# Ledger of designs, part 22: designed miniproteins, single chains, continued (5)

Each design is a single chain, and the fold is of that chain. pLDDT is the mean over its residues in the fold that is shown.

## One batch from the design tools (miniprotein)

Design m16738
Fold by ESMFold2-Fast:
Structure m16738 (fold): chain A 83 residues (1-83)
Amino acid sequence: MEEEMRRGLERVEALLEEARRLLAEGTREAILEAAQLVALAAMQLNILGKILEKNEASEELVRRYEEARRRLDELTREVNEAE
């Protein structure tokens, strides 16, 4: 569980970082790509959240999940505002 959770968080974190980079680029194509990456990150993070609800996880993993959730919410807002 813990290793799978770490790998899942690493993937979400990479998707969010790429989405942020694309939003900074500011082209219409980059914004559309960022929206797609945000949607993928949201789906993966939802699955990870359900795993955390059913399992005792380390404080480190809980904090990383909460940070990823915060970044996802911020990027979702920025993508919607860039339309």
Scores: mean pLDDT 83

Design m16739
Fold by ESMFold2-Fast:
Structure m16739 (fold): chain A 59 residues (1-59)
Amino acid sequence: GHHHEQHILEHIKKLMEELGYSKKAIEKKIKEVKESSVSQQIAEVLRLIGDLIDKELAA
């Protein structure tokens, strides 16, 4: 539903901010993800979580 999609988009934004992406890059990604299926949106969240784990392991 629209409520779950909105929460997924907010999570993508927060994860990208934590990873140090620029505001412009975040806005572009959110537009792309908005046009994607819910499954693709969830896959992007999982990918960003993996990127955060990799960043912590590299530190």
Scores: mean pLDDT 79

Design m16740
Fold by ESMFold2-Fast:
Structure m16740 (fold): chain A 71 residues (1-71)
Amino acid sequence: MTEERLRKLEEDVRERVSKEEPTPETIGRIVREALERHRVETASPEESEAAGQRVARAVNEGVREYEEKLK
């Protein structure tokens, strides 16, 4: 996996999460679809952990952006 691929995954997840009501079902669907689109593969447990943390951060940022639009 490359840094560029992870960055694109983060942007995709953040953007999509920011456009929809952030329910667990919606977030799960967006993350799954993004992982499939970007063909994210990890070679080690450490790489998998890092990718997971980056996705979680992107989700949190997307949720924050959605909530800010409601203010």
Scores: mean pLDDT 75

Design m16741
Fold by ESMFold2-Fast:
Parts: sequence; structure tokens; C-alpha cells
Structure m16741 (fold): chain A 78 residues (1-78)
Amino acid sequence: TLPLPEEVVEYLERRTEEIVRLIFEDPEEAERAWRELQELLERGRRQIPPEGQESFERLVQEMEERVEAARREAEARA
């Protein structure tokens, strides 16, 4: 399996930032974008070699925590 390139990691991080912003600006679009990103992550998980699995899962967990934190903050502001 091809290794996960740095540009892909940067893309995932930027996409997560966009989703976090959307949670405050357009929560309905944020839900759609997050769902699409989760589908991409699930597909990517199957492409990651064994030595990269732990790092990939750690990245996914960080992204999920950022989205969840943003949702809680948005709810508190609503």
C-alpha cells in the first residue's frame, strides 16, 4: 500500500479546520462535510500500512476531538 503523503495529512487538517468553521457558520453544511470526511477517513484507513495505523488512528482521534469540541462550543453559544 502507498504511504500516506504529507500533503494528504495537511489536506485532512485543513478540511477539519473548515468543518470547525462551518459548525459556527452553517451547521447543516458542517454535518454533511464531516460525514464526507469520515467516509474518506474510513477508505483511507484500509489503505494505511500496518506501521502507519497507530499514527493514522491518532490523527483521526484528534480530528474527531476538534469537531466535537467545536460542536459543544457552538451549542453553548446558541
Scores: mean pLDDT 78

Design m16742
Fold by ESMFold2-Fast:
Structure m16742 (fold): chain A 61 residues (1-61)
Amino acid sequence: MLTPEQRQRFLDFLARNAGKTFTPEELAQAAGLTGPDAVEKARAFFDEVLARVPSLPVSLA
């Protein structure tokens, strides 16, 4: 689970980069995630965001 601070950084990154494609590594870095599961946490949160807002103009590489 992401901390509130990490979730805010993630959402800010998506807002600034609308219309772009990202790698899971870029999302993890943008949210300040570290460790061997950082990329998987970023993927999971991105999937949650897309499930709630399917029309969000961002995609994962």
Scores: mean pLDDT 73

Design m16743
Fold by ESMFold2-Fast:
Structure m16743 (fold): chain A 57 residues (1-57)
Amino acid sequence: MISDEEISRAMLDIAYAVARTLISKGADPRDAAEFVRRVGEKIGLPEEGEALAKEIL
């Protein structure tokens, strides 16, 4: 059985991939990092979201 936490981590990984794609299309990396951070907060994984946001920068 897939846990809710595993689903949330998968959603955060998708947000990270979206952020990287947006940067490749000319988006500001700071805006992309902030997007990932906000997704992490919304899905209940704020620390993991912040870690991925720092990886973008």
Scores: mean pLDDT 82

Design m16744
Fold by ESMFold2-Fast:
Structure m16744 (fold): chain A 68 residues (1-68)
Amino acid sequence: MLDVSSYDEAVIEELARLLSERNPVEVRVEAARALGKMGGPLARAYLELALKGETDPRVAAALREALA
């Protein structure tokens, strides 16, 4: 989907914030999955950016799955 509502944008931004290294691996994995489920160009952009800097193999796997 190309269009996102203001609510969807806020949810995507909050989920992207949860991808922060400050959060436990389990929280980051679930945030990546939720972003993948939401879909759309904004969620995909955040997933791609997170994957470029991610060093944890479990989170990286979740990000790759969300992008597939």
Scores: mean pLDDT 76

Design m16745
Fold by ESMFold2-Fast:
Structure m16745 (fold): chain A 78 residues (1-78)
Amino acid sequence: MKEEAKKETERIKQRALEIADTIKNPVLRDEAKREVEELYKKALEAIDKGDYSTAASYTVAGALRVIGLYEEELIREK
């Protein structure tokens, strides 16, 4: 189960990074990628501890952060 959870978390992380890569502003793109990496690292650590609910929370937070930075790119348009 732990191995399967890690594999699925890595798969979701890759999708989040692909979405972040579509952000045109390089500063916001790099911020999105860095935050995804940090949050998914914490998710993987939570899986290692058997805390699947915390892992799920970090995974969701990563997705929401990418959405937020994508929206910030649109509103920063000058």
Scores: mean pLDDT 78

Design m16746
Fold by ESMFold2-Fast:
Structure m16746 (fold): chain A 62 residues (1-62)
Amino acid sequence: MSPETKAALEEEVEASVELLKAAVAVTVNPDSEEARKQLDEAAKRANEASKRLDEALKKEKE
């Protein structure tokens, strides 16, 4: 596995954990603007991490 793929995988895991934490916070207090902003930011981070991991994995397979 390349260093790039390893870094992308580690970021994907971290981003997914933060997204889950943010989603739980919104579920506990759906009226919290702070929780909603954290969820929006975590979702953007997770989406970017997933794209980077997908690109890295495509290079590994070829």
Scores: mean pLDDT 80

Design m16747
Fold by ESMFold2-Fast:
Structure m16747 (fold): chain A 94 residues (1-94)
Amino acid sequence: SALEEEINRKLEEVKKAILAGDYEKAAKLLREILEMVIESNDIELIEKTIELLKKFLAEMEEELADDPVKREQARLLLGSAIHELEKYLEKLKK
């Protein structure tokens, strides 16, 4: 879908921002992804986005294995985003 394409595009920008050390930009882009996904009210899209973010985090941790500072920032930023979506999903399923 167009929304899935936009999420993937923004994740590419998140990666570039983290690699550049621009954590404020990475956080802003992740917030935009969260807002789009939450506004969709689509449980399947939320679940798919959580899985996508988890896979993206795993890829970033592997790519940044030799950069502990950037790896830790990626872990904190993406972990926070995953946690927020999981918490929202729990509210929708209650």
Scores: mean pLDDT 87

Design m16748
Fold by ESMFold2-Fast:
Structure m16748 (fold): chain A 78 residues (1-78)
Amino acid sequence: SHSSEAGKALEDVLLAKDEAELAAASARLTAILQQDPSLLPRVIEQANAFLRLLGKPDIPAELQDDPAAVVAYLVSQL
């Protein structure tokens, strides 16, 4: 399902060991969220939980309706 695919793509972004893996995972996550924006709140919750563990600020509210902006912000904090 898109929900499980989004979860796996988010995991791949968070666990990427190099720039190529990060780029591939980010593109995949963005594509999934663009196809099903209803997954955004769930992905944002999971990403924010991880960012808090890293001592990083949450995804800004003004970005939360834009899949590409959400993913770009997450990548910028890793």
Scores: mean pLDDT 87

Design m16749
Fold by ESMFold2-Fast:
Structure m16749 (fold): chain A 68 residues (1-68)
Amino acid sequence: SKYSREELVEALRRLFEKYKVPLSDEEIQGLVDTAEKMGSLEVLYQEIAALLGITVEEAREFFEEALK
């Protein structure tokens, strides 16, 4: 992965805070842990899409913006 664990956690936290989705730190850590085990960010995009009610493509864009 081109991103550190800390970068992924902070990006998810900012994204979910922005869209007012009440995820705990433990839940965010679990998502990053799953992505690291799978070797893919796709699982994060799928979960973001499901939680926000958007497409996976939109979830990818939103997450990439949160990484900046």
Scores: mean pLDDT 82

Design m16750
Fold by ESMFold2-Fast:
Structure m16750 (fold): chain A 74 residues (1-74)
Amino acid sequence: PPKPEILEVGRIMRAVGEVLDAGFAGDRAAAERAAEEAVRLLKEMNPSLSEEQLEKIREDLLALAEWMARRAAA
C-alpha cells in the first residue's frame, strides 16, 4: 500500500492538473478552487511553508492557468 506522503503528493498533483485543465477551458472559478486545494494540501504536507510561500505558489498556479486560457483562445 502507498505511504500517506505518496498519497498526499498524488492529491496535490491531481489538484495542479485541475488548475491546468480549468485554465485551458477558461474556467477561472474552477482554477481558483483547484489552486486553493493544492495550496491546502501543500500546507498539510509541509507545515514549515510560510504563508508568503503558499500565496506565491497560489499566484503562480493562477498565472499559469491564465496563460493557458489565453493560449487556448488564440
Scores: mean pLDDT 78

Design m16751
Fold by ESMFold2-Fast:
Structure m16751 (fold): chain A 100 residues (1-100)
Amino acid sequence: GAALEALLAEARAVLAAATSEVGRLAAETAVAGVETLLAAGAPDTPEVVAAAREAVEGARVAVEGGAAGDAAKAVGGAIGALGGALDALLAAGLPISALP
């Protein structure tokens, strides 16, 4: 739906801005998570959208931390991106193995 499509566009913009390896991996995780939700036809429920948004925000934090040389912020953001992506898949009734 429209909310997940907007989050995919945002995740792709975060990935395009990534200059560190950790930031890129976190952003790729957020992109893969939202693409998986859209490919599966996941509904724009508040729970799915909130978790997908947390994945994109985690990726943003990781990209910012990596660019700043803040390893704790970069890793924390990457953990948040993965957690948000997994939570979004579970909220959509999808297996976590759907995340590549």
Scores: mean pLDDT 87

Design m16752
Fold by ESMFold2-Fast:
Structure m16752 (fold): chain A 117 residues (1-117)
Amino acid sequence: MEKEKVKEALKALTESAVQGARDLGETEFADRAVELLKQADTKPDDEAIELYREALEVARFGLAVGIAKRKGVTLTDEQMEALRAEARREADEIYESLKKNPDKAAEQVPAVRAALA
């Protein structure tokens, strides 16, 4: 079923971003994303998908913060909001892509590769 494939893909992408965030020391964002994944596992498909998407956004935001700090960037409130907006945009693009073609879940989204580099 397409919804099951979308859930599996979002969960796998979120788990990858969670590991990246943890590796960079952003454990608070990683832990928050994991809690959202646990909540999603207890919900019906449509609610689960929304929670997995939110978990992906949180994990990617944490990953982006970790990458910026590794590069020696001091993040202002304005820069933090910009990174959050970008993480939300990327999570939405991933979700829309998976809705159109869930069978491409194994294909690494360029934004995910860029965030992990």
Scores: mean pLDDT 78

Design m16753
Fold by ESMFold2-Fast:
Structure m16753 (fold): chain A 68 residues (1-68)
Amino acid sequence: SELVEKGKELLTEGATTQNPELARKGADLFYEANPEAREAAEKLAQGVETKNADIASDGAGELLRVLG
């Protein structure tokens, strides 16, 4: 999915640059993805937004697991 690939790019950039607006835009692109991928993207964005490295890492790991 082109939307999921773009979403991953924006989420990764948002996480590495500590940009919560960019991470949120990335997560929003997962709206047509399966529920597990959407939940993982949401966790990653939430971790960036709240500056919580544990939540961000959990979301990133789950996203990698779900998308391969």
Scores: mean pLDDT 84

Design m16754
Fold by ESMFold2-Fast:
Structure m16754 (fold): chain A 81 residues (1-81)
Amino acid sequence: MMSKEEIVKKAEELGKKAQEIVDDKKEFEELQKASENTAGLIKQAVLEYRRMKETGDEHALGAYESGSLALKGAEQVKKEK
């Protein structure tokens, strides 16, 4: 099993990548046109990442799971273009 510290670290890395996708308006618009579901997952990952930063490690697992799912979906969409 992953340690709590490892989950927090990965959640931060995944959350930052999801935030970068949302901040790039052109990339996010292309992603949303290709997959509305994946765009929704990215938005959710950003919300969970922000919650973890504001409330602490209790939300790290949720941020990690949301970020992992969202970025995996975004990677698949980019490969299919």
Scores: mean pLDDT 78

Design m16755
Fold by ESMFold2-Fast:
Structure m16755 (fold): chain A 74 residues (1-74)
Amino acid sequence: SLEELAERVLELAREVLELMQQKDPSISQEEVDQQLAQFKAWVEQVLTLPEEEARRLLEEARRHLEGLIAALKA
């Protein structure tokens, strides 16, 4: 469902930020929280779009974030 996709995208964004902090401990928790809040706001904005467009954008975000996680784990 679109709701499950949105939840997955937010989970992936959190994982990216956690991995970034692990590699660079100078990244503050405040910066992580701010980035996550901005990303959540973007997801909420996307969910106001027609379902077809929202699904496309969230699928693109999911693929991008999965790629970032793979790169960060290398």
Scores: mean pLDDT 87

Design m16756
Fold by ESMFold2-Fast:
Structure m16756 (fold): chain A 80 residues (1-80)
Amino acid sequence: MKLSEELSEEIKKALEELLKKGKNGEIKLEDAIKLVKKFFSDHPELVKLLIEELKEKEKDGYVKIEYLSELLAIAERVLK
């Protein structure tokens, strides 16, 4: 499983905890949405875009954690 090297330490730790709850490198869409809201709650338009991207990549209620990690890395770069 590949996580983006550009992610902040806090987000990396949160993703690693979600990996422990998930299976086959996938996590529940609900858990992914909660993580996005936790780290980006002060940016509601960005949260909306991240949730729409996650919904596009969702399969059987799950999203790939590697995709979530790349999406979060992009979000952190946008907020710099």
Scores: mean pLDDT 77

Design m16757
Fold by ESMFold2-Fast:
Structure m16757 (fold): chain A 120 residues (1-120)
Amino acid sequence: MSYGDALKSYSDGKKVAVLNRLLTAAENGDLEETVKLIKENLDTILLLLPFVVQQGRKTLGISDDAFNEINSHLKNADIARKSGDEKTAVKHLLEALAILLEYLGNPKVAAELKNLAASL
């Protein structure tokens, strides 16, 4: 599949539904479902989450430093995934989601995700 075809499939609702389920599970503090969704949908999440962060940046008031930190974790997660290091990919995704959740007004769950990432 070309990069353009992958981006077009993002708009068909199924891939967006996976990301919405991930964000809902994370916001609700459902750590088991959050980790399960990441492990089962790693490629989809790494494809779509950067676009969600970019679109939400102004609406959520994400600082330049936090935005760069989220994108650094997402890039490191993609590198780890491509090298077959799924554990490191999951760790970086959990760290990116924790920063995003602080801006979504859920610092308690953000701290829980950071602790989970540190334990991996």
Scores: mean pLDDT 80

Design m16758
Fold by ESMFold2-Fast:
Structure m16758 (fold): chain A 94 residues (1-94)
Amino acid sequence: HMEEKEKLREQAVKLLEETDKLISEANEMIDRAIAAGKEEVANEGRRLVAQAQTYKDLARRYLERGDPEKALSYAKTALELAQKAVELMREALA
């Protein structure tokens, strides 16, 4: 159904935009953690951000291929990883 595919596409795009914002927030917090001498947790944050970027790129590729269901699945995983990175860094900087 064409209308359902369009809704899934819009949902995937929204999640990718949110993921980009969270990646930016996590990277800013990672820089602050490094400045505070917290290299171990900063490295873990970087690992989570790198994974989020990988799944974000996969989601975008599937959007380009016209597969919004797979795109949405990968976008959800990217968002979860980005959220985990922000939460980890927030706790480390508290």
Scores: mean pLDDT 90

Design m16759
Fold by ESMFold2-Fast:
Structure m16759 (fold): chain A 74 residues (1-74)
Amino acid sequence: SAEIEQLRAEIAALREEMDRLNERIDEVARQIAAETDPEKRRELIFEEAELTTQLMLLHMRIQELEKKIAELES
């Protein structure tokens, strides 16, 4: 159905956003490992925590959309 196709498109877009966040998290993790300044290291750790929170929220949104598709296919 058109509704299921639209929901799948939304999930695909959110998964692409998650991929970009994961790449950024990996980059920040590498920066933390290389950072010798304690103050800058703390700022990077805070950024990593913020990105991890965003990733969690996207995961929850995808699960809600997947649940909706499952209900429509039932």
Scores: mean pLDDT 90

Design m16760
Fold by ESMFold2-Fast:
Structure m16760 (fold): chain A 82 residues (1-82)
Amino acid sequence: SKAEEIAGLAIALIAVAEETKLSDEQIEKGIEELKKKILSLEASSEELEEAIRKVEEAAKEFKSENAKKVAEKAIEAIREAK
C-alpha cells in the first residue's frame, strides 16, 4: 500500500540514524526524499494517517536522540502532505 511505502522509507531513515549519527544536512536530504515519495504516490489523507501510525509505532523501538529527531521530522513531513 502507499502507507506501507511511505512508512517503510521513513522507518529506514530512522533505522540508519539509530545505527549511525546523521548530520543535519543528511537528515534534511532524507526528509526531502520522503516528501518526493509522498508527492509521487498521491496518497490520500487516510493513507497518510496510516503511514504516521506505522512510523509512530516503529519509532517506539528506537532509543538514540538522532533517531528520535529523524522520526519527529518524518512524521511532520507526512502530516504537512495532508
Scores: mean pLDDT 85

Design m16761
Fold by ESMFold2-Fast:
Order: C-alpha cells, then sequence, then structure tokens
Structure m16761 (fold): chain A 70 residues (1-70)
C-alpha cells in the first residue's frame, strides 16, 4: 500500500492526455508498425492507446497507414 501526495502523477496516469491526443499517439505508433509490415503490433498499439476492441483497432491502424501515404 502506498500513499502519494504528488497528485500530479496520479492525474497524469488517469488523464494525461485528452482522448484525441491518446488516439493520435496510438495512430502514430500504429503507422510506424504498419510501415514495418507488423500489422499485429500496429493493431495492439491502437488498442492499448484507445482501449477500443482489437478488431476495430486493426481497422484504425489500416486507416492511419493509408493517411500516411502507404
Amino acid sequence: TVADERGGAAVKLAAPETPEEKAYRAGKEAVQHAAQGDWEAAARAVQRGTGMDPRVARGAAELAAQLSGV
């Protein structure tokens, strides 16, 4: 059990970014993996960053790759 008076760390862990910022970061990670041909890692990156269903995350990873000109 730990007690933490920092508060800022807890806030950052709970809501460090808006949902839009998290989605953008996840998309960027997914595009990097997709560019390497690793679609499984790309889908996992989206799922971890946005918390969406893995099947939906795969589609989002594909869309992100297309928007990046690949």
Scores: mean pLDDT 63

Design m16762
Fold by ESMFold2-Fast:
Structure m16762 (fold): chain A 62 residues (1-62)
Amino acid sequence: SAAEEAAARAGEGAAAMAGGDAEQKRLGSILGKQANTPEEAGRLGALAGGGDEAAARRAGMS
């Protein structure tokens, strides 16, 4: 679905912004699809990319 694809991209993008490698970006995409909200997808993706809690919080902010 479009919403699931958007969540996957949000998680992957957040992981990339946090400096994640290819495996961490894939994990960010997977976690993004499992997230309850787009904000949570960004937060989980940032954590998957190796970001700290502060980076995850910023990624989840609107």
Scores: mean pLDDT 74

Design m16763
Fold by ESMFold2-Fast:
Structure m16763 (fold): chain A 100 residues (1-100)
Amino acid sequence: MEEVLEKLREIAERLDELIEKAEAGELSMDQMLEGVREVAEELREIAELAKEKDPELARIAENMARSLEQAAEETRRTGDRRMLLTQLKLLRHEVLELIE
């Protein structure tokens, strides 16, 4: 489970960087969506690693990945950067709660 916690910390750091760059206007929509895709992939890896020893954590990580993928799909359809940024901030808060 140390590996799972380490990966969650890495995701939190990546979300921090993604949010900061997005708010600074340094990222295009395509770059934001690429970052979101990478975070969702890492959350699915955490779900696989946790599934036998912590099924609840695996479920939470899987739900986070799914929610993020849905937000990305909605953003591709609507072009709403603010909605995507709000979802990223909510996810960051949830990830930090898991590692505390």
Scores: mean pLDDT 85

Design m16764
Fold by ESMFold2-Fast:
Structure m16764 (fold): chain A 63 residues (1-63)
Amino acid sequence: MSLSVEELRKLVELAEDGRKSISKSELEEAGLDADRILQSFDIDGDGVVSRGVVNLIRQALEG
């Protein structure tokens, strides 16, 4: 499922511009669709979006 640019920007902000990883609970508390985000960006299957993945998202939004 396609994520909006607005949702991706909010994810990057929540992760403090890639300074930290984000858990499923933090995504849900922020009002984001955690299941959609994790399906796309949870590479390790641990329920967390890693700092490396957040930085890749940030780079994609800047390009």
Scores: mean pLDDT 77

Design m16765
Fold by ESMFold2-Fast:
Parts: structure tokens; C-alpha cells; sequence
Structure m16765 (fold): chain A 66 residues (1-66)
């Protein structure tokens, strides 16, 4: 779980910088490592929704199989 959360934190940093391509990749890898972690999924959803990046969120969830 630590690795998935580290990827999530890196994804947040790239998303905050406006680097959506890297953010999408990192969030997708985080969720693939912990697809059953409802809290991590909720954190990804909240963060991307707050940033207005719903298109990125949809792609991340689809690629992660959620």
C-alpha cells in the first residue's frame, strides 16, 4: 500500500502543476497497485474533481479497471 500512496502523492504534485499526462499515468499506476483500496479511490476522485479534471478521472478509473 505504501507504494500506491507514494504514486498518488506524485500524481497530486503533477496535477497541481498542470501536468495532466504524468498525473494520469501516476494515478492509474497507484490504483492498479491497490484497486480494492476504497479510500485511495475516493482520494483520487476528490482531488481530480476539485481540480475540474473529470476527463482525467474518467480515464484513470477506466484504465485501472474501476
Amino acid sequence: MEEAYELFRKGMAYANAGDWEKAEELYTEALKLAPEDDLLIAMVRMHLSVLGANDVLDRVLKKAGI
Scores: mean pLDDT 82

Design m16766
Fold by ESMFold2-Fast:
Structure m16766 (fold): chain A 62 residues (1-62)
Amino acid sequence: MKLSEEQKEALERLGVAYVTGRISEEEFLARLKELGLSEEEARAALDAIRQGKSAVAVLESL
């Protein structure tokens, strides 16, 4: 898929917030869905971050 610049910036900020414990898994997924990602795309982003991969690169490869 192709992400907007707003989605990329938000995904990077939310990923850091999740990894540093500032937000929960549920809030991370909810915030991504507010940005227009589907449930499946939001979960793919979460899994990418948990694996130490770039969520942007993983989503743009889908």
Scores: mean pLDDT 80

Design m16767
Fold by ESMFold2-Fast:
Structure m16767 (fold): chain A 114 residues (1-114)
Amino acid sequence: MNEIEKRLVEGDLEEVRRIIEEAIKEGKIVVAGTHEDPEALAEYMAELLRGNAKLLKRDLKYLVVATRGIDPEEVARIVEEAYSTVVSEEEARLRGLQARGLGEAFAAERELGP
């Protein structure tokens, strides 16, 4: 059981919110439920991001952070695909790379683009 699932069972919504906000900031996957269907996960994230970053943060009831059960390459692909519908392809690729590394030691200067 991952930390977020445990906190949800315990009713610690403040801790869940903190973890979700950190994950969004780091570009990690944020989704509710099981991670057995990468295509459904990608569609769900794309739909949330289409509304904007504010909507994603507001919808905390349906969002949890999980990295278990999905191959790291699939995680990167899902994040890149979801973000590609609302941001540039270059930014989406960076978000996918952040998710692949689980956000632990991703050292990169932010793109200074126009």
Scores: mean pLDDT 44

Design m16768
Fold by ESMFold2-Fast:
Structure m16768 (fold): chain A 88 residues (1-88)
Amino acid sequence: KNKEKAEKAKELLNELLKQIKDKSIISDEEREKLHKKSDELASILEEVSEKQKELSKLFSQLIDAILNSDDEKVSETIEKIVEVIEQS
């Protein structure tokens, strides 16, 4: 159960990272798509009660990294989120 959620979260996060890397300028349409991906990830996180607090913090860090175009921080935060979900 948690492994499937971790894989789904990792897939969504990798898609977000890929979209950021491929774009030097993010259009309004692309920003809307990123918000939708963030909402999907938030829904997954709501289902993980034991590590909810840690995941909330990591999710916040991920959004900040995405908005600042910090690819290294995005990758690091994705790995941490997946690890926490797998351990839950």
Scores: mean pLDDT 67

Design m16769
Fold by ESMFold2-Fast:
Structure m16769 (fold): chain A 93 residues (1-93)
Amino acid sequence: MVEVRLVESHPVEAGSEITFEIKVLDESVKRLYFVVKSVDTGKLEEGTQQIEMKKGETRIVKAKALESGVKKVRALAYNESGELVAELDATMT
């Protein structure tokens, strides 16, 4: 099991970093592929972050905003097999 949470909600400006905490709670995962998408408005830096993580580890991961006005984000974590293991929908205000 993998948990993803938003560290803090804030208004998003160009160059803002949106900060997530990821925690691995079991031994099923050793690598995560983490992607954050803007759902509604604004633009985030594109790309998938590869993160080596094991049971009991916590990582802080950041997504960079390229534009102001990002209101809603979706954070997605995939395992080594491409299966979705965690998701978070968050509002930035």
Scores: mean pLDDT 81

Design m16770
Fold by ESMFold2-Fast:
Structure m16770 (fold): chain A 70 residues (1-70)
Amino acid sequence: SLEEIQKETDKELERLREEIQAELKKLEPVYKSLSPEEQRKYAISFTSSVIGRIGDIVDDYLKKVRELKS
């Protein structure tokens, strides 16, 4: 059902949130060792990676919803 797909997607997004929080904790000492310019580049790269991972989850959700509505 649509409700089950939504619930599964919510759980996947929550797992991703926890993974991102863990990655940020690991990243902190590396980030603090970088120059301001390198920190900006690192932040942009990390943000881009996170957006891509969210996009993958959204794409999977949309695929499942399309299959349900077809």
Scores: mean pLDDT 84

Design m16771
Fold by ESMFold2-Fast:
Structure m16771 (fold): chain A 94 residues (1-94)
Amino acid sequence: FKEERYKFIEEQLEEFEKIYEKTVEETEDESHLRALELLKEAYEALKKGKYEEAEILVNAARLIGARKLPADTDIEEVKEEARKILEENEKKAE
C-alpha cells in the first residue's frame, strides 16, 4: 500500500534481526531464538503486503526478546499483547 510503511517495517526488522541473531550465536538464548522466529514470520507477512500483521509480529518479537513475556508464550497471546501496544500508540496519536 504505502512504500514508506514498508520501509519503516523493513528497517525495524533488519535492526532487531541483527541484535537477536548475534545474541543467539553467543548465548543460544531461547527468548532471542523465539524472537528471530517471529521476525521471520514478520518478513513473510511484509512480503505479502500484510503490513498490520508484520507490525504485530515485530512488536511480538520485541516483547519476547526484551523478556516482557516468556519465550514459550502462545503465539496468539503474544500477538494480542502486541496489538494492544499498537492500539495504545494509535490512541496517543489522536
Scores: mean pLDDT 75

Design m16772
Fold by ESMFold2-Fast:
Structure m16772 (fold): chain A 77 residues (1-77)
Amino acid sequence: MEPSEEIQKVMYLLLKFYHGEITEEEVVEKYGIPREIVEAFKAGVDEDTLRELLEKAGVPEELQEIILNFHKRLKEK
């Protein structure tokens, strides 16, 4: 339960990073988000690649779909 809330906050932090409100170093070091996920999110890597990274990180399937949908929507904009 608490991990899900933390993951939702991670998505919010990634959005703030995209808007320049926090730095990549802060996201990685203070919040413990793997740099490869931050880089993949920013670079707009392929959906399949991002899915593999999320599976490797042990993210639940329901949260993988939410993150992938969010990433895809940002990539289109």
Scores: mean pLDDT 65

Design m16773
Fold by ESMFold2-Fast:
Structure m16773 (fold): chain A 73 residues (1-73)
Amino acid sequence: ADEKLEKAKEALKKAKEAFKQGDYSSAMKHIAESIRYALEALKLDPSYFDQASELVEEGFKIASEIARKNAAA
């Protein structure tokens, strides 16, 4: 479970880095990966609900910003 949560955090970090570089395609792929790992961690250990929920919320915030930039461009 810990390994999946750490992979989710790592993927979210990569998503933020790709977003800063303007690589929205890579950012979206990393967001999807982060959400997948967070849900896998939660499935293995429900006590990770708060941490997994926070990672998913951060991922959706980045995805929302990508959508706004695409709509404005």
Scores: mean pLDDT 81

